# Designs tried in a protein design run: designed miniproteins, single chains, continued (5). Part 72

Each design is a single chain, and the fold is of that chain. pLDDT is the mean over its residues in the fold that is shown.

## One batch from the design tools (miniprotein)

Design m18664
Fold by ESMFold2-Fast:
Structure m18664 (fold): chain A 62 residues (1-62)
Amino acid sequence: SLEKGIEALKAGDYETAVKYFEEAIKENPTPLAYSLLAVAYEKLGDEEKAREWLQKAVDLAG
């Protein structure tokens, strides 16, 4: 869920944060969930995926 992903992100467990944010997106795709997934990928050093998910968040927000 989104809350578990946020807790993992705060704990520095970025791989676990990605898993929870992916599950949150499957359940309810929101700009917030996409943005948080982008942050998790940036923390993992995957700048390309971070930019991709951030763009999806902007597109979904309108």
Scores: mean pLDDT 85

Design m18665
Fold by ESMFold2-Fast:
Structure m18665 (fold): chain A 60 residues (1-60)
Amino acid sequence: MSEEEIRALVDKVVALVPPEHQAEARRIGDELVEEAIKTGLPAVDVLQRFGERLAELLAG
């Protein structure tokens, strides 16, 4: 999957979080995309890690 496709998936997920958490969710997503580009991490693993970090963010 391309960098552009991974970024688009992250953008879509960020749009689903409450507005008060979108800035932090975007920061988390961007960090994971950069790591994926450096390491060749599959998009499914990026989305899984993003979901786990968002769950922690939303739980407090």
Scores: mean pLDDT 79

Design m18666
Fold by ESMFold2-Fast:
Structure m18666 (fold): chain A 70 residues (1-70)
Amino acid sequence: SDLEEAEELLEEALKSKDSEEGAALVSAAVLNALEAGDREHAIELAREALEKSKNPGARKAAEKAIEALS
């Protein structure tokens, strides 16, 4: 399921210590939720990344996703 893939990608993003990897994983999680047709869930995943991640790349990707989808 695209939503299961999105959740797994977010978990990996939260564990990542690399800014580029963190950004790519958050972007991929958001994209998977959007491809599943769930914009609300995509925003929720981005918001969760911003709230829980200390990775600068993941946080920046999350902020951009929230801006684009709001």
Scores: mean pLDDT 84

Design m18667
Fold by ESMFold2-Fast:
Structure m18667 (fold): chain A 55 residues (1-55)
Amino acid sequence: SEAERRTRELEELLATDPEFRAAYLAALRNSLSGDEAVAQAARDAFLRAYERARA
């Protein structure tokens, strides 16, 4: 599916792109703040940034 393809691309970027990996780790840290609402917002913001970058 489209979502699966995008997820795999993200994983590959995380494995090969140190800059993108650093950004992901920062977002992950915020998503683990102990608040699920905050975590979801952080993940959504990350995905939106990725989508914008690819647009």
Scores: mean pLDDT 70

Design m18668
Fold by ESMFold2-Fast:
Structure m18668 (fold): chain A 62 residues (1-62)
Amino acid sequence: SGAALAADLLVAEFGLSRELAERVVALVQAGDYEGAIALLVEEGGLSREEAERAVAGVKKLL
C-alpha cells in the first residue's frame, strides 16, 4: 500500500489540502493515531467521529 493513496483518500473524501493530508499520513505511519485525530479535528475541521474514520481508512491503505 502507498502513502500517496492514503493522502489521495484524505483529499478526495474529506476535502483536506494535500499538505495537511500528507502530515496526517506521516503521523499514522509513525503510530501517532491520537496526534493524527487531533490534527484532523483542529486543522482539518472534521468532527472526532469523522477523524477516527479517516485514520481507520488511512491505516487500511498503509
Scores: mean pLDDT 87

Design m18669
Fold by ESMFold2-Fast:
Structure m18669 (fold): chain A 100 residues (1-100)
Amino acid sequence: GHMVERRAKRAARRAAEQAARAPGVVGASAEARLLPDGTAELRLTVVAEPGREGDAALAAVRAAIEAAEREGLRLVESTVETRRLPDGRDEVTLTARLEP
């Protein structure tokens, strides 16, 4: 419900801020939305220096788990996708489901 959405949006902000501080990360952004089943979806995008995709992926996963826990949410499933940007930087996108 409304409480899950509000907590998920705070988790997204926390995750982006934490991931952005990781070594080799040049930027991070996140969003969250309420799903019809009453859970929430967190999408965290992390951009890293060339060749740092593994560090960026680990930073994204850690940030998402810790942010969810701080907001009293459980991360129940996640997927991680990586792509190379035209400038040679690596982009990691983590999509996770959060439940109360």
Scores: mean pLDDT 88

Design m18670
Fold by ESMFold2-Fast:
Structure m18670 (fold): chain A 78 residues (1-78)
Amino acid sequence: LSADQVAALARAVADAVAAAQAALGVTPTALRVFVSEVDGVVRVDVVVEHADAAQQAALTAAVNAAVDAAVAAFEASL
């Protein structure tokens, strides 16, 4: 991937994560999303933290679903 493509994917993932948080009405205490390309393979790693375990589980599920959808849409655009 080019640097521009990595930046576009990172932006799409960030937008998808923000939409998922807004839909749940829950703000994490920490959120880290890493987008990288290794040997032509795109990797997205997500870490979500919240003080409430049930809200952390709901956020993690929603964020992972949003990230998977964003990655699939990005790959379809290549």
Scores: mean pLDDT 74

Design m18671
Fold by ESMFold2-Fast:
Structure m18671 (fold): chain A 68 residues (1-68)
Amino acid sequence: MKKEIREIDKEYKANLSDEEIELLAEELSDLTLRKAVIRYKAKTGESVEKAIELLKKDKEKGLAKMGR
C-alpha cells in the first residue's frame, strides 16, 4: 500500500519520489523488504531501482548489504 511506503519514507527521510513509491508498491509486497530498500536509500543515496535489483539477484546478499 502506497500510504505505508510514504510513512516509512517519512520515518527514514529517504526522500522518495512518487515514481520510486510506485515502483516499491509494484515490485515488493513484503514490508521488511520495503523497509530495507527505503533505509538503504536513506543511508547510501542509491536509487530504489538499484536496491530492488540487488534483492532480485540475491535476496540474502542484498539484505546483508542493506544492513539487517
Scores: mean pLDDT 74

Design m18673
Fold by ESMFold2-Fast:
Structure m18673 (fold): chain A 101 residues (1-101)
Amino acid sequence: SFADWSEEQLRAAAEALKKAATEEDPEKQTEYFKEFLKLLGATEETLDDAAEKFLDSLNSSDESGLHQKFFEAIRNNDVEEALELARKSGDEALVRIVELL
């Protein structure tokens, strides 16, 4: 439940997400994004697959999905667009994390 997340956990998730979205080095971007997914409760066994699939979706030209637009908004420091996209996802935890960016 989102209600069980501490302010410290939300701040750590926001910081990891910002570092992942703004990092120019693909290897470091992947590391920061894995940290973000781990904070969201990804298991050790699924972490690498989840990170690879997500980053591959951002680099694919086949579909401009909600996730790609979300990361573009964070990279551009467009907190208002990132917040709107988080609300459209229906994930209340993601909305609160974006509010801390």
Scores: mean pLDDT 68

Design m18674
Fold by ESMFold2-Fast:
Structure m18674 (fold): chain A 58 residues (1-58)
Amino acid sequence: KEEVKERIENLEKKIKLDKELGKDVSKAEELLKKAKKALEEGDIEKAEELIKKAQEAL
């Protein structure tokens, strides 16, 4: 649970940096929002899957 929250925070930082570099991060941002919602709903497995997809979208 704590590990998933940390991964979300790290992914947010990565998305911010890539956006500042002018990269298109729109898909990763959408997937990150879905991951946060899944975590709020207690669906840890879904949150982890969405985090992975967001990282792959970068």
Scores: mean pLDDT 80

Design m18675
Fold by ESMFold2-Fast:
Structure m18675 (fold): chain A 84 residues (1-84)
Amino acid sequence: SPAEEQRRAILELFAERTLRAYELARENGKLDEFLERLRENAKRFPDGKELVEEYVRALEEGDLERALELLRELAEEVFERVNK
């Protein structure tokens, strides 16, 4: 559906921006500050807390592929809740 395609496009854009921000933070020695901000923002999504914690852990370990997958799962849950 058009809504499903639009949702996927938004998720990919958000994932790309997050990955770029992560890479810039790592290059500038600010990775800890970046991860701390992600954890703080995660407090706004209590139902997704475990998934956010796994996402932050994947970024800490440098597993960008896993981090992007978890980010897509998080956004999918949010979109599912809004549409139900």
Scores: mean pLDDT 70

Design m18676
Fold by ESMFold2-Fast:
Structure m18676 (fold): chain A 100 residues (1-100)
Amino acid sequence: DRLLELLEELRRLLEELGASPEEREAVERLIEAVRRKASYSEIARLALELTYFVALEGGPRFRELAIKAKNGEVNESDVLELLEELVRALRRMLERRRAR
């Protein structure tokens, strides 16, 4: 399951970054939503909540996905893109921290 693979990578990256209990709870809620086959709109909303907790800046595509999630219009590929962007952003944060 590609969604669960991305979420496991996200969990690993957050642990390496020293994630707070709130950030860890946010990713666990997201994993449980995927496991219980929640709507893609609900999964996208939970992923966007996680971006807030990790203080990631929302580019134009994140804003577009937030609007689609609010309107119930997100599909699986939108959720995959959102999670892949989250993983990429966290990898960049970890790389910057290690470069010091």
Scores: mean pLDDT 76

Design m18677
Fold by ESMFold2-Fast:
Structure m18677 (fold): chain A 59 residues (1-59)
Amino acid sequence: MSEEEKKKLLEEMRKLEEEGVRALTAGDEQTAAEYAAKSRELREKLLEAGASEEEINSG
């Protein structure tokens, strides 16, 4: 995976995480679960592509 592609996926994952947290604080458990699932899928894809947990967690 290219460095540019990796950055794009990391940015999308962070956006999904932010939306998930926002939904949870608003009491929208269904929307929060949907965002959490999408974020998890991107995290797995990044790990499969060789991204470290440190890179994923650093933002």
Scores: mean pLDDT 78

Design m18678
Fold by ESMFold2-Fast:
Structure m18678 (fold): chain A 60 residues (1-60)
Amino acid sequence: SQVQQLQQLVAELERTKKEIEEEIARMKEQKADPLLIKVHELSLGSTEYLIERIRKRIAA
C-alpha cells in the first residue's frame, strides 16, 4: 500500500538523518570550517522537514 511505502521512506530518511547528525558531531569535534558545518545543518533541516511532511500524509 502507499502507506507502507511512505513508512519505508520515513525509515530510510531517519537513517539518513542519523548519518548527517553523526557527521555534524564529527565536524564540530574536529573544528571543521563553520560554513561546511552550516551546510550539513541545512541538509539535516531539509531531511527533518521531509520526514514531518510524510508523517502528516500518513496521518491524514
Scores: mean pLDDT 88

Design m18679
Fold by ESMFold2-Fast:
Structure m18679 (fold): chain A 74 residues (1-74)
Amino acid sequence: NEIQQLLQQAEEYEQQAQEYKKKGEELTRKLLAEGNKDLAEQVLKAYQGKADGYQIAADAYRKQAQDLLEKQLS
């Protein structure tokens, strides 16, 4: 079912968003422990940007699934 596939894709992107946030936090902590504050800031921003991108994708897929469901029920 296309709707189920879109919802699954949304969930996968949501999970990727969470994973990128965790990776960014872990890498930032390691870099801060090493005294590399400038790189820590760059890494945090980069991973936050990726996480935000995946969240936007997840939201878009959920909307597409909802729109398709409404069209099928029409």
Scores: mean pLDDT 86

Design m18680
Fold by ESMFold2-Fast:
Structure m18680 (fold): chain A 77 residues (1-77)
Amino acid sequence: MKKENEKVVKKVKDEVIKMALDAGLSEEEAKKLGEISGKVTKDLLEKGVDPEEAKKAVLDAAKVMIKHLLEEKEKEK
């Protein structure tokens, strides 16, 4: 269901943005990560993955990505 999928995507995006900001990423970086996470969540839902499983997988991946981005930021400048 298109509207239901949109709600799940938005919730995941909002949670990822909050996690990124809480971790110390900039608002710009947090929003970009949120958009990527939203797109991945939408793709999984369109492929028939359960909403709770899709959310968990994307949030777990986002945690890894946030850690990687913080490390790269430290390394680069």
Scores: mean pLDDT 78

Design m18681
Fold by ESMFold2-Fast:
Structure m18681 (fold): chain A 55 residues (1-55)
Amino acid sequence: SEELKKKAEEYRKKFIENAKKVQEAMDAGDGETARKYAAETKKYIDQANKLEKEL
């Protein structure tokens, strides 16, 4: 499905963006912000993987 493919790509982009924010927060010494973005990266990668199994 083209729509599932686009959703998977969107989740991948959100994963990359949040992973970048985790690194920036860690570099700044902000562990609490890093933990919040890390939780979001896990949610998006899990959703992307689930959608890819349906392709």
Scores: mean pLDDT 83

Design m18683
Fold by ESMFold2-Fast:
Structure m18683 (fold): chain A 66 residues (1-66)
Amino acid sequence: MEELIKEAAELAATGDIAKISGLALRGLGAILDGDAEEAIALAQGLLEAGEMPETAQKIIEQAKEL
């Protein structure tokens, strides 16, 4: 989990909109697949980079209900 958070944060920190959007979409996909750990890790990476904080928080909250 921590390694995935770090990778997500590094990708988001590039400021590449496609990478940032891709991380958010992957987090939503993980929720649909029931993978709470992946969803939380990707969303926390976004939060650490300061990217899409509202979307990231919603992903984390929904993942906690899984």
Scores: mean pLDDT 79

Design m18684
Fold by ESMFold2-Fast:
Structure m18684 (fold): chain A 58 residues (1-58)
Amino acid sequence: SSEVKQLQEKIKELKKELEELKEQYKKETDPKEKAILGFRILSLEVEIDLLERKIEEL
């Protein structure tokens, strides 16, 4: 369905952002910036999980 396709596209975009943030996290040497990146990574992982669970219900 169109709804499933839109959710899949959103998940794909978020996974790309997650990969970019993980690369930045590995290279970041500032402890405060690294902590902020870590929090953003966690937030994206939770969002992706929730969207994937939503697709399973459709």
Scores: mean pLDDT 88

Design m18685
Fold by ESMFold2-Fast:
Structure m18685 (fold): chain A 67 residues (1-67)
Amino acid sequence: SAKEEAEKALKRSIEGAKKALEEGNLVVIRVAYHELKEAIELAKKAGADEELIKEAERVLQELESAL
């Protein structure tokens, strides 16, 4: 389903964002920020799990703070 695919994509984006933060490369962090932001928007439209979306938004704030 669209929901399941969106949740898997969001989880993948969260993992990528955490790795970008660990590496500390500003270019990679900026790319991860943009990708995660889009994944969150799609997940919200697909009716993804609220707790997963909140975790993603928390990671997005960490990326924003690193920029």
Scores: mean pLDDT 86

Design m18686
Fold by ESMFold2-Fast:
Structure m18686 (fold): chain A 61 residues (1-61)
Amino acid sequence: SRTEKLIKIANEYGKEAQSKIDEARKKDPERAEELRSQVGREALNKMIEDIEKFKKEEEEK
């Protein structure tokens, strides 16, 4: 379903964002908390772009 596809996209970006946060936390735990907000926003923006592509594909079928 459409919902399942959107959830999959969200989960994939969530995993990537979390991986980057974990990596940063290992390098500099103090700064990682500040970086988390920025990484989260970037992941959200990429997810929005993927949703827009998905909508375009649905319309062009």
Scores: mean pLDDT 72

Design m18687
Fold by ESMFold2-Fast:
Structure m18687 (fold): chain A 92 residues (1-92)
Amino acid sequence: SLRERFARLVRKALAGTADPNRLLDPELAPPLRRAAQRVSDPEAREFLLRLAELAQQRSSEREFADHLREARRTLSPEQLGEALEAALRETG
């Protein structure tokens, strides 16, 4: 499922095992845009919109991981948690 693919991407990014030769599924873009509409925090929204853009452009798993790593430094755990939870709901 899209949810399983998204969850796997998040796990690989956090584990440092993202593959620079694997491209994101553009089918992740619509649910990530819907997730962005569900979050109230503007920084969490921008994070999700950037993930949707990366998926739409068929960017690498490495670019996804780099964006998530940047978000872990710039967003609070609450902001990041809200964004990832919304993404998991919209992809499942």
Scores: mean pLDDT 89

Design m18688
Fold by ESMFold2-Fast:
Structure m18688 (fold): chain A 73 residues (1-73)
Amino acid sequence: SEIAAAAREYAARLEAALRAAGVDPAVAAEIGRLIAEAGEALAAGDRERAERLAREAEARLEAVRPQFLAGVA
């Protein structure tokens, strides 16, 4: 539960940061959702699912990195 709660807080903060940097709100929300679900999977002991969701979140975040960096710097 603590892991899931921490993942939700991180997801919410990251989503807000992505939106503030000009990333599409739907894309920002999807990245946040993947991180929150990865945390829930990890809390449930499903490490393979957590790793898959985390990798998917990382890939989507990397795809918007140029937009994010341009928006904050």
Scores: mean pLDDT 82

Design m18689
Fold by ESMFold2-Fast:
Structure m18689 (fold): chain A 78 residues (1-78)
Amino acid sequence: FIEELKKKAKENEKKGKEYEKKGDYKEAGIHYALAGLNYAKAGDNEKAKEYFRKASEMFEKAGDKETAEALKKLAEEL
């Protein structure tokens, strides 16, 4: 059900925000990327783009520029 995907996306969005607030940018990036993936599966490409971009920003802050660039490309292709 698309409702389950939206629920998973929202839960990962919340966790991403919690880790970002704590300064754990790697965990924040992982959860924002999972939110983006679940939004994309639910057909919400606008939110998927938004959360892949947020994930990219988090990985950049964590010093993982390669993962950040990959997530930015995923957002551009949606």
Scores: mean pLDDT 87

Design m18690
Fold by ESMFold2-Fast:
Structure m18690 (fold): chain A 86 residues (1-86)
Amino acid sequence: MIDEKEVLEALGRMYKSLGDKLASQGKLEEAAELYLKAAELYKEAGNLEGAAEALFKAAEAYEKLGKLEEAEELREEAERLLEEAK
């Protein structure tokens, strides 16, 4: 049986890992996009803590790009997800 949640979590981890690699290369716009994709996949899998972590990484990338308001919005979403995760 294919476990949809496990597949989504695996894809989330893959996108987060790719985002980390691109961020280390200074490809912050591409890294942010991958982190946002990872957050979506983690949320769909019910992994709110993983989703929050990915959103914090996307916010950090946006902050480095000078997109301070977008970074703040992502941090607020990540904090809300952590509250839901208890």
Scores: mean pLDDT 85

Design m18691
Fold by ESMFold2-Fast:
Structure m18691 (fold): chain A 61 residues (1-61)
Amino acid sequence: MTDEEIGRLVNEAVAALQAGDTEKADELIRKLAEMLGVSEETARRAVRTVLNHRAIDAAEA
């Protein structure tokens, strides 16, 4: 699996969370967890970390 595919899923999950589409976000997080071989909790934390960093960057920009 490529880093590009992982990045795409993370970006889609972040976009789904920003849109309020929690069902889509949960599905993407599950796929990410399976692809990375980690728990859903770990994948959820990674997606949340990216979302929080983007929110901070947007507020500072």
Scores: mean pLDDT 75

Design m18692
Fold by ESMFold2-Fast:
Structure m18692 (fold): chain A 62 residues (1-62)
Amino acid sequence: SAMAEYEARIERTLANARAALEAAGVSEEEIDRVLAEVRELLQAGKFDEANRLLVRVYLEHA
């Protein structure tokens, strides 16, 4: 279903984001907090806001 495909896309996005943040040296506590916020934004269709949050956190540690 389209909903199942959408949820799978969100999970892939979050898994990729976790790997990138771990590689950048972000703490597990901060990763969990950030990805929870990203999940809420993605579920609300706020893709640009989710991307801006991820990029900001990544650049703060890269």
Scores: mean pLDDT 85

Design m18693
Fold by ESMFold2-Fast:
Structure m18693 (fold): chain A 61 residues (1-61)
Amino acid sequence: SEKEKEIRERAELVLKILLGELPEEEAQEKLKELAKWLKEASEEEKEELTKILLELLKKLK
């Protein structure tokens, strides 16, 4: 679904930030947007984000 796709894009963004793939200034801007989304997100949306993030981290060696 479109909602699931948006959550996946946010999970990929989190991974990029954690891996230091974004410049500090850009990472800080994106972290603000992510924090705003997390405050408004349902428990189900947060759970799905965590699930996708763990899936992405598992692929990372």
Scores: mean pLDDT 81

Design m18694
Fold by ESMFold2-Fast:
Structure m18694 (fold): chain A 68 residues (1-68)
Amino acid sequence: TAEDKKNVAAFEEAIKLNPDNARAWFLLGQHYFKLGDYEKAAKAYEQAIALDPDNEEAKENLAKVKEK
């Protein structure tokens, strides 16, 4: 939706200001997944996992994206 695209833009800007914000990468991945952009969702989840290796939800979501 238009709201999901607006949220993606906001998180992309947040990450430009603070690229080590693991939560922003995770949320960006969720919004990309909802928009059907599985390539960008996978990259965002991979970055979230790199910054926070204990985030099991990000690992599970990454596995789901790779099966699409």
Scores: mean pLDDT 81

Design m18695
Fold by ESMFold2-Fast:
Structure m18695 (fold): chain A 119 residues (1-119)
Amino acid sequence: MVEVTESGGGTVKEGGSVTLSSKFSVAAEDLIAVSWIQEAPGKGGRGLASITGSGKTSFGSEVKGRFTISYDPAKRTAYLHMSNLKVEDTGTYYSIAAVEVDGVVRMVAGQGVKVTVVK
C-alpha cells in the first residue's frame, strides 16, 4: 500500500506564508504526479498546483505567482509553498499522488492539512 504523510498548516496571518509537505512511501520512479487540492466551506474542491515526477509544474490562475510547488525525488517529498496568503486561502489541503503499481495507475490521497488565514 502507498502511504502519504502530510505535514504543515495551522493558523497564519493574511500576507504571511506556510509550507505544506507530503512524503510518499512509493519509489521515485513509480510516482507519476502530485497535485494539491483545496477544499473550502461553500466553495467546493479546486485544483491549485501539480508537479510530475520529471519536475513539470502547473498552477491554477488563483494561486499563480503566489504558490510554488516542488518535488525532491531523493526524499520522495512534494512541497507546496504558499505565500502572500489571503483569507480566501483558508481550507483543507489534500495532496493526491498518481502512482504506477504493477502497470496500473492509482490515485492516492493524503488525509488533509488545515490552513486558516486570519485578517
Scores: mean pLDDT 80

Design m18696
Fold by ESMFold2-Fast:
Structure m18696 (fold): chain A 57 residues (1-57)
Amino acid sequence: SSDPEAQRLLEEEVRKTMELIGAAVDVRFTGDEEAKKRAEELAKEINELAKRLEELL
C-alpha cells in the first residue's frame, strides 16, 4: 500500500544508511573521532526511523 509517510520514512532511512556507510569507511581508514560520533548519531536515527516504519507497516 502507498502510505506517503511510510515512503518518506523509508527514503530517509535509506539516505541515513548510505551516510552511515560513508562514516564507517572514514572511521576505518582515518580513525576520525568526528566520523565515529556521526556514525553513532546516524545509527540512533536509523533505529528510530525503523521503529516508526514498523508502526506504519
Scores: mean pLDDT 81

Design m18697
Fold by ESMFold2-Fast:
Formats: C-alpha cells, sequence, structure tokens
Structure m18697 (fold): chain A 65 residues (1-65)
C-alpha cells in the first residue's frame, strides 16, 4: 500500500467517523479532498486531514462544499 492510498483511506474514515461526506482524487501528485456536510464537522475534518497529510509529506488540496 502506498502512502497516497493509505492517506485517502484515512481521509474517508475521518468522514465516516464525523458523519460527513469525504471524497478523494489523486491528480498529478496532488490529492484533492472534497468535504460535504455540517460546517463545523467539515472544518474539523479538513483540519484533521491536513495534519495527516503534513505528517505523511503529501500535497493536498481541501475543498469544503
Amino acid sequence: MTKEVAFQIEAIAIGIELGIEVKTRLEDGVIHVTIRGDKEKSEEAAERIKKEAEKLGLEVEVRIE
């Protein structure tokens, strides 16, 4: 398993835990994360996801809809 795949699984797991929708897409070495749901929970998910990406040295773009 690559770190990119492991990160995407973790991002989706964070979404499930918080009861919000998290979608991921890897494009040209950048992982795009789209978050949909409650504003407060979406912001919490975005922060947790960004910290996990930083820990793994991954470039991530997070979008809240």
Scores: mean pLDDT 83

Design m18698
Fold by ESMFold2-Fast:
Structure m18698 (fold): chain A 97 residues (1-97)
Amino acid sequence: MAYLLAEEGKSEEAIKIAEERIKKDPNDAMAYLELAYAYVKQGKSEKAIEYAEKAIELDPSLEVAALRVLALAYEKQGKYEEAKELYEKADELLEKE
């Protein structure tokens, strides 16, 4: 599946770009969120969870996007109940706006 290999290569590039942004600005919450999403695509769910939580700590306005990345990471670990709770929390936050 050549397209899966291409997606993997793009995720590695996204990680490098996000890491460079974080080195220049350690408070770049969006860079942590992008790093988390790239790790989800690589199946590195533990790292994805760590960086998504960091993005929320730095910028609470990213909470909805970060919760969705967290939910996807838990799904990839087979933790479907935890993923469901995170998706429901993200949806509740959108309804309160």
Scores: mean pLDDT 79

Design m18699
Fold by ESMFold2-Fast:
Structure m18699 (fold): chain A 77 residues (1-77)
Amino acid sequence: MEEEIRRLAEETKRLYEEAKKLGDEEAIKLMEEAQKHLLRAINALGAGDEETAREHIEKARELIEKARERIKEKKEE
């Protein structure tokens, strides 16, 4: 789970940089929200709450996928 959070955080950083280069404010906001969820997941794991951590990981993953599709669409146009 911690390794998964780290991987998603690295993906979020990459997508954030791509969104900044494209000037896509919506994609930037999605990445900011994903980072907040990943931080909450880390805090939940530190407290021993794996259920809450998993919920935040799932929300971050959804936001990352949404931003990825948005960035892909803009790069192809």
Scores: mean pLDDT 82

Design m18700
Fold by ESMFold2-Fast:
Parts: C-alpha cells; structure tokens; sequence
Structure m18700 (fold): chain A 60 residues (1-60)
C-alpha cells in the first residue's frame, strides 16, 4: 500500500512524517515528478531511483 511505502521511505531515507506524507500525496495525485523531486531533495535519492520509488508508490 502507499501508506506502507511512505513509512518505509520515511525510515530508510530519514524523512519526517510530514515529508513522507507529502511524497505519498503527490504520487497518489499522479504528480510523479513532484514526488520524485521531493525524494531527491529530502531523501538524497538519485533521479532514477526517486522516479522508480514515486511510480511504485502511485501503483500501490
């Protein structure tokens, strides 16, 4: 589920709960670019990994 993915991303990347919720909100709204950008800026992910994570969250 998107909630489980958000929790895993929060724990793995050191995001705040609010940042993880915002990533989930953007991904579920179909804003994969916005979700990926936030994962890059706050989670330190590469563009490719951030995009894949955003797509996985949207599909959950």
Amino acid sequence: SADLMARLIQKELGLSEEQAREVKRLALAGDLEGAARLLQEKGGLSPEVARNAAEAMAAA
Scores: mean pLDDT 81

Design m18701
Fold by ESMFold2-Fast:
Structure m18701 (fold): chain A 80 residues (1-80)
Amino acid sequence: ADPAAVVAALRELGLAHAAEIAREVGVSPATVRRFIEEAARLFPQGASLAELARRVGLSPATVRRIAELLEERLAAAGVT
């Protein structure tokens, strides 16, 4: 997949579903939006979930759960 297309899909779909993801994970929608923006910045650099957890101030378990929900939505939209 084109990295730019994946980043665009992360922002578009992730932000559209930020409130739903926030409710499922038990964080604020603002926290999910911050996660999506950091993930989009770090994606081209190949950063780990641990790096994301550190940057957004969330536990690794919470970051993994947000990532799983985003991956599920990307897959449903046909994005690899």
Scores: mean pLDDT 71

